# Ledger of designs, part 85: designed miniproteins, single chains, continued (5)

Each design is a single chain, and the fold is of that chain. pLDDT is the mean over its residues in the fold that is shown.

## One batch from the design tools (miniprotein)

Design m18946
Fold by ESMFold2-Fast:
Structure m18946 (fold): chain A 78 residues (1-78)
Amino acid sequence: SMEEALELARETARRARSAAAGAAAWGVIDAIENHPEIKPEHALEAARAAARGAESGDPEVAARSAQETGKLLKEGGA
C-alpha cells in the first residue's frame, strides 16, 4: 500500500547510515507526496530498495540501492 511505502521510506530516512541511503529514502517520500501518478506497488518496491541500502554499512551497497531506487521511481512515473 502507499501508506506502507511511505512509512518504510520515513523509517529508512531516520535509520540511514549514509547520504546515499538518506537521499534515496527522501526521493521515495517526495515521489509519494508530489507525484500522484506513482502506483502503490512501484512506491513500495522503491522504498524496499532504499531500505536495503540503509541496512548496509557498505557505501558501495548503499550507492547501488540508491541507483535502483531512482530507476524504480522513474519506471513508476515519478
Scores: mean pLDDT 81

Design m18947
Fold by ESMFold2-Fast:
Parts: C-alpha cells; sequence; structure tokens
Structure m18947 (fold): chain A 58 residues (1-58)
C-alpha cells in the first residue's frame, strides 16, 4: 500500500472524528452563539485536514 494512501486514510478518519465531536458539542451547547462558534471551529479544522489530503493527491 502506498504510504500516501495511508496518510489520506488517516486524515479522512480525523475528519470523521471531528465531525462526530462537533455534533456532540453542538447537541450539548446551551446557546446559539456557542453553537455557531463550535460549527465554525469544526469546519475550519475539517477544511485543514481536507486540504492536506488534497495536497497529498496532487
Amino acid sequence: MDEKNKKIAELGKKITDLYKKGREEVAASTSEEEREKILKKTREEMNKYGNKAADLIS
């Protein structure tokens, strides 16, 4: 298996884990402002890992 493919799989798992964590934090949040902050942070982190995966393909 290509080392690059293994790294892409690891990044995909991190994105999935971030998505799950984000959903749990949103569900546990007590305010709309808190929910917006959680969603923004989760999206930014997921985008970082997504960009890293894209760079590995190129």
Scores: mean pLDDT 80

Design m18948
Fold by ESMFold2-Fast:
Structure m18948 (fold): chain A 91 residues (1-91)
Amino acid sequence: VSERDLRLLEDTKAALEQFLAEFDSTEWTPENFEKGKELLRDAIIVLSRIDPERAAEFRERVEKATSYEELKEIMRDVLAAIDEEIARLKS
């Protein structure tokens, strides 16, 4: 794993953490829901460079999500996966 991959994971983590921090104040319109899915798709692409099988599972969950509560849960799980990979790379 390269310094570039670690940087991409850290940047992706920061973006997800910021989105989650604003989650409860976000007006959940169809447009904002789609923006949340786009952010998750981008995060999953980064994760797929390290763990393509786990990334494929998250991708399926994102496409099937129909509520903002489901989206929030997926975001937390993806963030946890990114934290795990960052910790592994720094070990």
Scores: mean pLDDT 79

Design m18949
Fold by ESMFold2-Fast:
Structure m18949 (fold): chain A 106 residues (1-106)
Amino acid sequence: MEEVDRLVREASRALDEAIENAKKDPEKAIESLRKAVELATRAMERGTPEQARAVASLFAAKGVEIARINPELAPAVIDAMRRLGEAHPEARDVVDQAIAEIERLR
């Protein structure tokens, strides 16, 4: 579905903006993370379970990177991931693994 692909691309772009701003503008990075959660949630709701897991995996990978760049953002990233896991239990294992990795960075 073209809409799901568009939402995934927009979520990925928002996560890349969070990565870019993680050190230089943490407040902007948090804003981009919130936007990414909204877009990812919409993509997961409209997609298949397999697409939902793929979106969660993308968010997890980029979220871990954000936390590595700026550990002070780790709580915001963990909160975002928990929200995705609660909304989509089929992706909870992916989310929980990423949260555990981020917690080891602190």
Scores: mean pLDDT 84

Design m18950
Fold by ESMFold2-Fast:
Structure m18950 (fold): chain A 96 residues (1-96)
Amino acid sequence: MEKAVEELLKLIEEDPVEAMHKAYELYKEGKLTEEQVKEIYVRALRQEARRAIASGVAPEDAAAIEEYVRLVEEMLRRGASREEQLAALEALAERY
């Protein structure tokens, strides 16, 4: 299970959206804990936000992306449903 987390962390650098999908699949199979999948999701979301900002989005869009990342992190921290978490991350991914 620890090795799976390391592989997902490496995948975030290459394809953060795929890392999120794979983490959720492993979580459904009982191979990852809730805390492990939350960590992967937060890191993947932050990586996508960094890429969007680095690509030269307008300051207003950068601020909106940062606020969205903060909102999703708060939802994950307070134990929002998996469906809510996934929908929020997918909505952000569709913008890239």
Scores: mean pLDDT 71

Design m18951
Fold by ESMFold2-Fast:
Structure m18951 (fold): chain A 91 residues (1-91)
Amino acid sequence: MTVRVEVLGPDGALVRESAPQTDPAQFTRDLEAAIREAVALGRATVRITTSGDEIYAGALTGLAVMLAWMLGARVGRARSEGGEGFVELLG
């Protein structure tokens, strides 16, 4: 299984991406870095792409929401579908 994490700005433009990772410790660190970047931007979307693992996509989406809340961010929409996760942050 591989995981890639991206940060999209309010206009949907790509601001940050990680290289695809297979190590859970590494893609958890990539996710934390992406959430910190998204929170610093204020309004952003974090996109998580797996190699089709819906359980892992759901778990990582939940972790992303929790990390955003711990950093004091407002979360708008959070969803996972088709092995992808999305977390929308509100400024």
Scores: mean pLDDT 84

Design m18952
Fold by ESMFold2-Fast:
Structure m18952 (fold): chain A 89 residues (1-89)
Amino acid sequence: SKKLIEKYKEWLKELDEALAKGLELREETRKNSSAPEELVEKYIELQLEGYKRVKELLEEAIEKNLSMEEVEKRIRELEEEFRKRWEEI
């Protein structure tokens, strides 16, 4: 569906804007955190990897015409993966 592909493109644009803002906030997170620097860096890296993985999913969804249901399912799987990885930090 052309409408579905346009939705994925809009979402990808919003995600790129969110990622850019997240990168700007990286220095503020470092300055304002009372946690050890190593832990703060792991936190930032995990967040950036999460955004990148969602971006890759949306790019694949555009290329392969994935349904919204499939994209939402894969986002839930990514959220669960990153929740577990977060708990291991």
Scores: mean pLDDT 79

Design m18953
Fold by ESMFold2-Fast:
Structure m18953 (fold): chain A 100 residues (1-100)
Amino acid sequence: MMSKEELLELLKEMRDIAEEALRLWEAGKLTREDLERTLERLQEIVEKLKEKKAPEHIVKGLESGVEALRRALEEGDFEAAVLYLGLLAHELQEEIEKLE
């Protein structure tokens, strides 16, 4: 079973990745390539959570958010991608607070 501490570290890493991209957006500096790299980093953490047997409800919620971001990017909807990233960051913060 994944430890609470390890789960919390991965959720915080994922949140920090999302918040970094959102800061670039607020500064008018976020590129499509930045969002694609952000998506790859977020997908890698979701895979780690699955490998380490994190709680299924957390994994499903995060996979759904990451998939929404991926689809928006594929459709060229940059504004929708940023909105989904913001929603994912909010969901991550809520899950972190529940674990603390």
Scores: mean pLDDT 87

Design m18954
Fold by ESMFold2-Fast:
Formats: structure tokens, C-alpha cells, sequence
Structure m18954 (fold): chain A 71 residues (1-71)
């Protein structure tokens, strides 16, 4: 079960990162009054999207591992 525990740890880390990147992105979007600020917001959006995708993948992997354990 070390694999499941490691995956849960990774998911928790990704959840924390997801929340942090969301806050940074939201803050950047609200202050996107200049082209430079807008570009920074777009970069932060890509980072947030990447973390979101990673979290979704980790969640799916965790669910599959748990399902195999039930059989």
C-alpha cells in the first residue's frame, strides 16, 4: 500500500499547489490593467492548468489502485 500512500501524498501536495496557483492567478487577473500584467496572468493560468491536470491524473490513478484492491 506504499504506492497508494505515496499517491495520496502527491495529491495533497498538488491540492496545496492548486490553491496557491489559483490565488496567484486570480490576483494577477484582477490587476491585469497593462499588457505586461496580462501576459503574467496568462503564464499563471498555464501553470494552474498544468497543476489541475496533474491533480486530475493523480486522482484517477488513486481511484484505479483502490478499485484493484477491492477485487
Amino acid sequence: MEKVEALERRRKELEALHQKTKAEYDSAVENADTPVAKEKAERLKRAHDAVSAGLQEANARLEQERKKLEE
Scores: mean pLDDT 79

Design m18955
Fold by ESMFold2-Fast:
Structure m18955 (fold): chain A 101 residues (1-101)
Amino acid sequence: LKDIIETLKKMIERAKKALEEVEKSDNPEDIYKITEKTLREIAFTAFKLNLVDIALKASKYLKKVRELYEEGNFEEMKKTAIDGLKELIDLLERYLKEAES
């Protein structure tokens, strides 16, 4: 239980840092690299912890961000990255609150 709480806190911290970096960046390659790495790490860690809804959501946003990057639709890619990171942070914080109860 303690290990799950610590892992959730670390995932939230990483997602929040990625969100800040994405919001401040105008470079599409940097936005893509930060987002892809963060979403992949969240999806993998969530899958290992059997947090299926988080893993699926992270994977869905990862797929969409990759598609938009390949299409050169960088405006929609940045918006999707921000929306995805915000939704994942909210979901992770809800799990953390439940785990601390």
Scores: mean pLDDT 87

Design m18956
Fold by ESMFold2-Fast:
Structure m18956 (fold): chain A 80 residues (1-80)
Amino acid sequence: LEERKEFLQDIGKFVSEVVELMKAGKPRDEIIEFVRKKLEELEAKYKDNPELVEQARKIADTIIEAIKAGKPPQIVLEVK
């Protein structure tokens, strides 16, 4: 229970940081590299929970696709 709550908080922070980089006008490639680095950090933190690792990967993929499309990430934080 606590780990899932912390995971949702980490994801919320991650999405907020990506939005701030987009607002700051950072290059697309730099933002994508940031997303990849954050995914690696999340995979390391939640390595003992394969379900959360899989969710983090799906979220990172969704963010990268949004960035490539020039859209802000619209991530619903209803991860169960």
Scores: mean pLDDT 77

Design m18957
Fold by ESMFold2-Fast:
Structure m18957 (fold): chain A 64 residues (1-64)
Amino acid sequence: MEQREEEALARSGAGIRADPERTERAIDRNLETLREQGYSDEELEEVRESARKIVAHLVAVAER
């Protein structure tokens, strides 16, 4: 993995860790937008699960 990419991921994770409520609100807002665009509840659940996995990964990288 490129060092610059690792640094960018660590910064993203640090931001999430510093303000987790803002991150949760951003996820909810994006899901609402997708629903308005015609995505089904099942598709939105899959997107939500993927987003939470990405967030957990970014936080883990920032904890190193």
Scores: mean pLDDT 71

Design m18958
Fold by ESMFold2-Fast:
Structure m18958 (fold): chain A 110 residues (1-110)
Amino acid sequence: SPEQAEGERTLALVEERDRKGGLENVQRLHDEIEQRAARVRKLADELEKKNPEKGKQYRAEVDAVLAESQAARDEALKDPSKVRTAYQRLQEASARLDEIEAEVEKELKK
């Protein structure tokens, strides 16, 4: 019926909007991680002058978090069905970056 066809079109529009919102949230969290990773990398560079081995280690850990963040974002862009999984991976990457930042700051205060 015409009413059923209209209902199906309305549902498709809601689903498209929800998918777009999910992708925007994934992109925003990735951008935040990228900006914070740049800051933490700078702290790791400062630490490398005082402790070369630890500075290099933390820089490598930041680079790994950034690579994971980029991979999660790219997978969501390629396949919108993965948006929820990508967002969870980004939240875990963000938490790891917070841990790395705290450890680097602690080492710099020694």
Scores: mean pLDDT 86

Design m18959
Fold by ESMFold2-Fast:
Structure m18959 (fold): chain A 95 residues (1-95)
Amino acid sequence: SEAARLLREIADKISSRPPTREEVYEVVEKLLELGLISEEEAERIKKAVDSSPEELEKTADELYEKAREAADRGDTLRSSALVLLSSMLRQLAKQ
């Protein structure tokens, strides 16, 4: 699927280098269009991107918990998307 391919491409990219804030915004927009995250989640992430490292880590933790819940329901694409976003935010917090 397009969603599975996009998630793989993002995972491969962030394994080689830290993401930029612009890349996080682009990923959020694409995942929202694919229905893998909600509008509320997208707004939460966008607000976190320009905030403190502490708020980035907090938002990453919240996304990871939602990923676990999605996995428990068998929603593997949503779970993967939320894990990738969580990882991207944690990497931004360390810059």
Scores: mean pLDDT 85

Design m18960
Fold by ESMFold2-Fast:
Structure m18960 (fold): chain A 85 residues (1-85)
Amino acid sequence: SRDDAEEAIGEIIRDRLIAFRSLGDDEVIKRMVEAGRRLVEIVRRYAPEAVPELQELLDKIEKAKTRLEAIDYFNKAVDVALDAL
C-alpha cells in the first residue's frame, strides 16, 4: 500500500541520518547511493511513472563530490517519491 511505501522510505531516511554522525564523506556518499537505489525500487513498485525523474536524481547522487551534495539530491529524491505516492 502507499502507507507501507511511506514507512519504508521513512526507515531509509532514519537509518542514513544515524550513520552520518560516525562516517567520512566518501562513506556517506556511498550510503546515499545505496539509499537512493532502494528509494527507486520502492517507487518502481508503487508509482512507476516517477522512476525517470528519480533515476536522474540517483545519477546526480552517484556523481556527487561532497556529502552535502549527495544529501541535497537524496532529499530532493525523497520529496519526488513522496509526492508521487
Scores: mean pLDDT 80

Design m18961
Fold by ESMFold2-Fast:
Structure m18961 (fold): chain A 79 residues (1-79)
Amino acid sequence: PVKAIVPEKVKSPEEAIKALEEAARLARELGMEATAERFRQQLEEAKKLVEEGRYEEAIEIGTEARGWAILLRMFKESA
């Protein structure tokens, strides 16, 4: 669905973590090593933000990662 390309804001830090894990996994499956590494680093950053109580910043990172996960999934399906 075309609306899937528009990133919906994640609703919780837990969803942010899941979005980052999904993006990192998809990037790795597509052979995008540098991109997968970046998402892995952002995953660790988001976990640190959650530990510090900075939930809004973690959600921002996760929302961007969710958008990337949607695009990477579409790319994988169209390849």
Scores: mean pLDDT 77

Design m18962
Fold by ESMFold2-Fast:
Structure m18962 (fold): chain A 84 residues (1-84)
Amino acid sequence: MSVEELGERLLRAVEEGAEREEVAELAGELLKAARENPEGAPLGAEYAREAAEIARERSPELEPVARDLELTARILEALAEEAK
């Protein structure tokens, strides 16, 4: 799957209240896709940042999910800088 497809699936999963483990699996797939295609890393980071914000707006109980997604975004941002 493309970074765009995985990013959209990640946003939908968080919006629909998927479990932390399911969100982590999608985030892992997004990271893998970005490592295989570093040009997609900036877009992946934007999706991860948006997903983290949706998680926080949805519930304070999702703060651990939001933090996991912020970490994912930071890794993607680092990959984007390496690709330049």
Scores: mean pLDDT 83

Design m18963
Fold by ESMFold2-Fast:
Structure m18963 (fold): chain A 62 residues (1-62)
Amino acid sequence: SAAVEKTKQKVIDGAVKLSESLSEEVALQMARKELESDPRLSEEEIEETLKEARKAIKEKRE
């Protein structure tokens, strides 16, 4: 759903912002906790969203 996709994108955007002041590892740990708190997300969707967040963080640094 559009609401779920917006929630995922907000978590990704948040992880990118956090990675600027914290380490990539800490930012991704915070993202995981946020995603795990959403009962609409499966473990597979959480892992896929974290992969997207990691890619976004790396692209921002390059």
Scores: mean pLDDT 82

Design m18964
Fold by ESMFold2-Fast:
Structure m18964 (fold): chain A 69 residues (1-69)
Amino acid sequence: SYPEEFLEMFRRYDRDRDGTLSPEEWGRFEAAARYGLSQPLEDEELVVDSPLTRPVSLDEAYAYWQSIS
């Protein structure tokens, strides 16, 4: 039950279509979502120390997208 606009954005950066974002794909998704939507992030979660060590799931990407939309 994700919004279609979120799914389109997620799929745009999920080049492998494996249902997760690699560290590189997540970086692009995060930048596009953050700067494209003109919505400030919450202070509680401004720093993520190790997203580069694992793929980001659809649920995690959606939680982030909702926080900035």
Scores: mean pLDDT 63

Design m18965
Fold by ESMFold2-Fast:
Structure m18965 (fold): chain A 104 residues (1-104)
Amino acid sequence: MEEEKEKAKKILEELGEKAIELARNMPKMTPEAFEALMERIVEALLAEAKKSSEEEGKLLREVAERLREAAREAVKLHEENPEEASEFFEKRVREITEEALEKL
């Protein structure tokens, strides 16, 4: 149980950092490129959830779903203001990841 929690923490930290990096690069990307790269991160979280225990797997799936929703909202904002979309998405990724880490 402790080893599984540490593994989930590492996955959340690594994929969260990648999502924040994508957020910071959003103004340099098309909305389509951003969405495709975020879906890759979501797929990685879902793949790790399938390999995890029931509790950790549920948490990773919840994070994946919340990140997918935040990415869709950020894409809508990107069409109006890419810099605002970047700041919005970085904040949402931090909130989602920090809340998940607190539950572990």
Scores: mean pLDDT 85

Design m18966
Fold by ESMFold2-Fast:
Structure m18966 (fold): chain A 66 residues (1-66)
Amino acid sequence: SSVDEEIKKVQEETKRMIEKIKEKTKEAVEKESDPKRQELLREIGEGVIRILESVTNLTIEKLKKK
């Protein structure tokens, strides 16, 4: 169905965004010399991914209700 195609596109876009967040988080951590700041950067990256996954899940549920 067209809804299934839209859900697949949302999932593909989310996966691409998560990979970019992971890449940018890794770059930021590698450029930081302070271990405490490295942990903070990792926590921020993980938090951004969690919010993105939550938004994606809400979007998919909304699409399924059509």
Scores: mean pLDDT 87

Design m18967
Fold by ESMFold2-Fast:
Structure m18967 (fold): chain A 56 residues (1-56)
Amino acid sequence: PSAEQRTRAAEKAAAGVPMIDMSEEEAKAAGHLSGTYFTGSQGAGRIYLEESKKNS
């Protein structure tokens, strides 16, 4: 979790992908951005729902 995670988050934000406030663990359980962590100090942050599809 560092430069690559920040780059992914920046790319999602720049692409205008909708974001919601979710905990890191909730995002992983939902299968959205597996392997992507937030820069929040308490495991809370914003998740980009890019893979909110039927097969996700």
Scores: mean pLDDT 49

Design m18968
Fold by ESMFold2-Fast:
Parts: structure tokens; C-alpha cells; sequence
Structure m18968 (fold): chain A 70 residues (1-70)
């Protein structure tokens, strides 16, 4: 069932992106604490970095899915 498979893939994508968001935020905050040469980032700037990384992963995941289904 192609629809069931796509649903499972979509669910896995959502989980992956959520995990990536949390991990990226933690990585940024850790780097800000450990690297005194890092510029101070606002919450808005941190969110932009997270969103950009999530968008890149989402695009990559869609390309992988398209390749698997084509």
C-alpha cells in the first residue's frame, strides 16, 4: 500500500525533524557556552539557524523519497 508507506515515511520525517530541532538548539547553546569567540545570539537568531537546518533536512528527505518512489 503506497499510501500507507508514504504515511509511515511522513511520520518518520516529522520525528526526524523534531529531533533535529532539539539537537541543533542544544548544540548552539553548548557552543555559545564553550566558545568565547562565538557572537552572542538572540533567541530569534537561534530560531532562524534551527529553521534553516530543518528546511535543508526536509528538502533532502523529499529528494530521497522522490528517488525511492521514482
Amino acid sequence: DDEERRRLIEEARRQRLEDLRKQTEEEIRQKLKEDPSMPELSEEEVQRIIDKRVEEEERRFREELEAALG
Scores: mean pLDDT 75

Design m18969
Fold by ESMFold2-Fast:
Parts: C-alpha cells; structure tokens; sequence
Structure m18969 (fold): chain A 91 residues (1-91)
C-alpha cells in the first residue's frame, strides 16, 4: 500500500507541475515560480490524504486519474504510467 501511495503522489506532482507550467508559460518568472510552489504543496497534501483510503478506493481513484491524465496533452506520459502502476499495486 505505501508504495502505491508513493507512486500516486509522484504522478500527482508531475501532473500538477506540468499543467501549471503549460498555463503559466507566458507569465512573469516570479508569478510562474509561485504557482509551481503552490501546485507542489497541493500535490503533497493530496498525497497524504491518499493514505486514508482503502486499497480498493486508491486503485479506483488511480485508474480515474490515469484516464484524466492521458486525455490532457500537458501531462507527461510518466504521470499516466505512475497512476497505472499505483492502481496495479493497490489491487
């Protein structure tokens, strides 16, 4: 279970960083750095919350996140892969 949570959290971090970078690509450097910092902090908090889920709930959520990430061109394939691996390990 711990490893599944770690992989999911890593995937979340990559996904939120990629989305923030894509949206803020043309923003001033200071503003871009601030948004990236907030995105990373939010991913950490969501990662901690994942530890409260059952293996079945974590697997289901990870599968949904993989589908969402795969549909978003800003999100790297690495994040999709991490979500899929987390789902497999949680089952």
Amino acid sequence: MERAVELFTEGLTLAVEAEAEAEFKNAPEEERQKVLELAREQARRWGEALRTLSPEELAALARRMAEYAAANPAVPEEAVRLFREAAELAE
Scores: mean pLDDT 81

Design m18970
Fold by ESMFold2-Fast:
Structure m18970 (fold): chain A 61 residues (1-61)
Amino acid sequence: MMSDEQVEALAAYLERELADSSVEEARAAKRGLLDMMREENVPERHIARLEARLDALIARL
């Protein structure tokens, strides 16, 4: 039940929370989030958007 606004808010929250995290911590958070979203049948487009934004964050850590 995620709207586009909720996906954007979640991505922004995670980018702030993980900004000072290790690469390992950020990767673990990404894996856990994507697994939860898949179990909740979140649309693939929302999962792909969050994955892309988290990958960009991890690349900067």
Scores: mean pLDDT 78

Design m18971
Fold by ESMFold2-Fast:
Structure m18971 (fold): chain A 84 residues (1-84)
Amino acid sequence: AEIVVVPDTATGEEVIAAAKEAVAKYPRVVVIAPTEETAKAIEKETGATGVAVGAPVPPAEAAVVAAPGGLRPKAVEEARAAAV
């Protein structure tokens, strides 16, 4: 599976662009966001499955990690666990 980690300084537009690119390339894509609200917003705009850090991550061929700062290591760990 492909794991895309967006930089801490990434804008919402850059996160949406990364998720759209992954959705175009892979059948199952998950985006891991800092909150459920942010995850649902990304899901609505991109067609990827949005999950919050700490929520169960479904199996996916690609994961986009959009959690900044101290949440990033946990989000990357969850993305790796979900990788198929």
Scores: mean pLDDT 79

Design m18972
Fold by ESMFold2-Fast:
Structure m18972 (fold): chain A 79 residues (1-79)
Amino acid sequence: KHRVSDIIARLLEILPGAKVEIQGVKLDDEVSIAGFQFDSPKVLRLLLENGGTITFTAAEPITADQRQAIAQLIVELSS
């Protein structure tokens, strides 16, 4: 329901300079977010309903405040 590029842009506001990797989707695809997880202190993985993923590798360890902001954003994007 949201374009992959728009999801990426909003998450990069929280994780500026993060490296982004997409699998099973393209930037212009519209997707629904199934969930998310932190694979490591620097890595956020978004899980998409179609089985695709968007992975963000931050330059610095993701802070507790950034984790809260990410959770809130994903709730908003899943509505």
Scores: mean pLDDT 86

Design m18973
Fold by ESMFold2-Fast:
Structure m18973 (fold): chain A 110 residues (1-110)
Amino acid sequence: SRTEKAKKYLEEAEEMLEDLLKELKELSKTDPKAAEAAELIEIILETIEKVKKQFEKLAEQKKYDEALELVKEVLEGVIKFMEWIIENIPELKELAQEYLEKLKKMLEEL
């Protein structure tokens, strides 16, 4: 279903952010922008955990369109964050571009 797909994409976006967080924490030793990005990822990951709980509640209430919109909003936010990484953290540009392409495809498939 579209809701099962949305849940999977939310989990995949979380994994991408966790992977970037590891790289950014290493870079943050010498790059203040990487430190700022790492703090932003921790906030985004906390938001995704709250969104997962809200998504589950909406799906239980059969509010599938609202549940899908919630996931789309998260994916759009993560896309914007990847675009910022591409512009500001040269060491992660290639990885962020790969994640950006995957996230855009996920958004199109919802």
Scores: mean pLDDT 88

Design m18974
Fold by ESMFold2-Fast:
Structure m18974 (fold): chain A 68 residues (1-68)
Amino acid sequence: GAQQGQEDLKKGEKLLKEGQELQEEGLEMLKTASNAAEILIGIANTLKGTGLQYEGYLYLKKGLDMLS
C-alpha cells in the first residue's frame, strides 16, 4: 500500500546514502593504501558500498511501484 511504498522509498534513500559514503571511504583508502592489507580493506569497503547502493535502488523501485 501507499504507506509501505513511502517506507520502502525512505529505506532506499538511506541505503543509497550509506552505500555512497562507504564506497567513497573505500576509494579514499585505496588512494592512501601503503600495503596489500589496506588495499584489500579498501576493495572490500568499495564493494560493500556498491552492494548497499544496489539494495537501495531495489527498495526505491519497489516503493515507486507500490505508489504507482
Scores: mean pLDDT 86

Design m18975
Fold by ESMFold2-Fast:
Structure m18975 (fold): chain A 69 residues (1-69)
Amino acid sequence: SPRERAAEAMREAARKHGASDETVEKIYEGALKADTPAEAAFLASKAAYEHGDPRAGQAVTEAAVRAME
């Protein structure tokens, strides 16, 4: 589904930027709970920020925008 594709893209972006497995899982969970792709990007980046990975949060937001094309 589009949600699963976006969630997976965000998970991979976070992993590539050195996010911990815990942060990666929180990003994936947040994305899947969202009602819209924009909400998924917001919740995923918020999770990365709250778990101390602001660079991963930035990459996650960018990946979400690209995945929504």
Scores: mean pLDDT 73

Design m18976
Fold by ESMFold2-Fast:
Structure m18976 (fold): chain A 100 residues (1-100)
Amino acid sequence: MIEVADPEASVEEQLEKLRENIEKAEAAGATPEEVAMVLASMLATVSSAVRQIEDEEVLERLLEVARETDERVRAAKTNEEKVEALREGAERMREILEES
């Protein structure tokens, strides 16, 4: 089952869907389709953060994690490495939100 994050959802809900899609991608052996779904969920999470987070420092930290994650995904040689980069990015975003 393919699930795309709703852009109207809270940033926490988007991050939960991103985590679920990462788990599905790992279980499926990191197929190109699953990797694309994880990337779509990451973009939805960033979009929700830009709309909902008023604290500029928290938003800047989340955007930096998103940029670093995108760079790692582009540098990755395998789909498994791309999923790992997205998983680490999602965990770092969660830590930032838990600190705020």
Scores: mean pLDDT 79

Design m18977
Fold by ESMFold2-Fast:
Structure m18977 (fold): chain A 91 residues (1-91)
Amino acid sequence: SAMQKAEEIRKKMEPLAREIAIKLRLIGAFFDLVLEKGYDFSKITFEELTQEEKVEILKRVIAESDLTKEEIEEMAELLGLTEEQKKEILK
């Protein structure tokens, strides 16, 4: 039925929609940090950020979003955070 098909599409799309939302929040927090620090957008790369600045990005996303522990861990891995930094954030 149309209702069963809609439910199946919803279940398939939920993980993708969540992943996109998370990535957009990380990008937004990155741009906010770059602006606040006065960095040149044409010269700064994500890899040139300090570990402390990467932690600041994740903390901003956590403050603005209800994230699961697993989602926070995935974001921390994408940001290249250390195990010690992950443990501090997950407290």
Scores: mean pLDDT 74

Design m18978
Fold by ESMFold2-Fast:
Structure m18978 (fold): chain A 98 residues (1-98)
Amino acid sequence: ADALFELANRIEKLAKPTDMELWGAIAALTIPAAINRVFGEEDVELQITAIKTAIENMKKLKRKTPEQKEIISVLEKMRDLLENKGLTVDEAYEEIKK
């Protein structure tokens, strides 16, 4: 399963129609995941940018639920693994799930 789609789905379950910051995060994650699915190529820089954009959007929330804070933490750990350890998005997600 594509880890970016799984993360976007987790955010969607926490989003109300008016939570534009959460919908911005969902869009940031789903666009590169859709590109990978259609073209079969992983753009690591695009994926890192997507995760950073999702983090920035979620951090703009004035009030964060514990579940939203957990997802921000997951995204920040994934960003670190991609940038500093050279893992793929799917490898980073599996590492965090352990």
Scores: mean pLDDT 77

Design m18979
Fold by ESMFold2-Fast:
Structure m18979 (fold): chain A 89 residues (1-89)
Amino acid sequence: SNLEELLRRVEEIIRAIEAGASVDEVLARLRELLALAESLGDEETAAQVRRILARVEALAAAGDDEAAVALARGGAEGLRLLLRSRIAE
């Protein structure tokens, strides 16, 4: 399903962060997730990814790569919980 594909991409982001992905890689993966959510017409997921992406980009622009990656992880974990809940409904 579309929700399972979105969940898979979110879990890939979490795994990349756990493997020590750079802020640039995390941003690229979040942008790909946003493009996927938009292409699927999932505006709820797209809106959440846009909010996470904007905050991660702001922290990265300020030179706070550690905070940027930590926020991306928290946002991705929140998305994972929400997508799992929507799939279980």
Scores: mean pLDDT 89

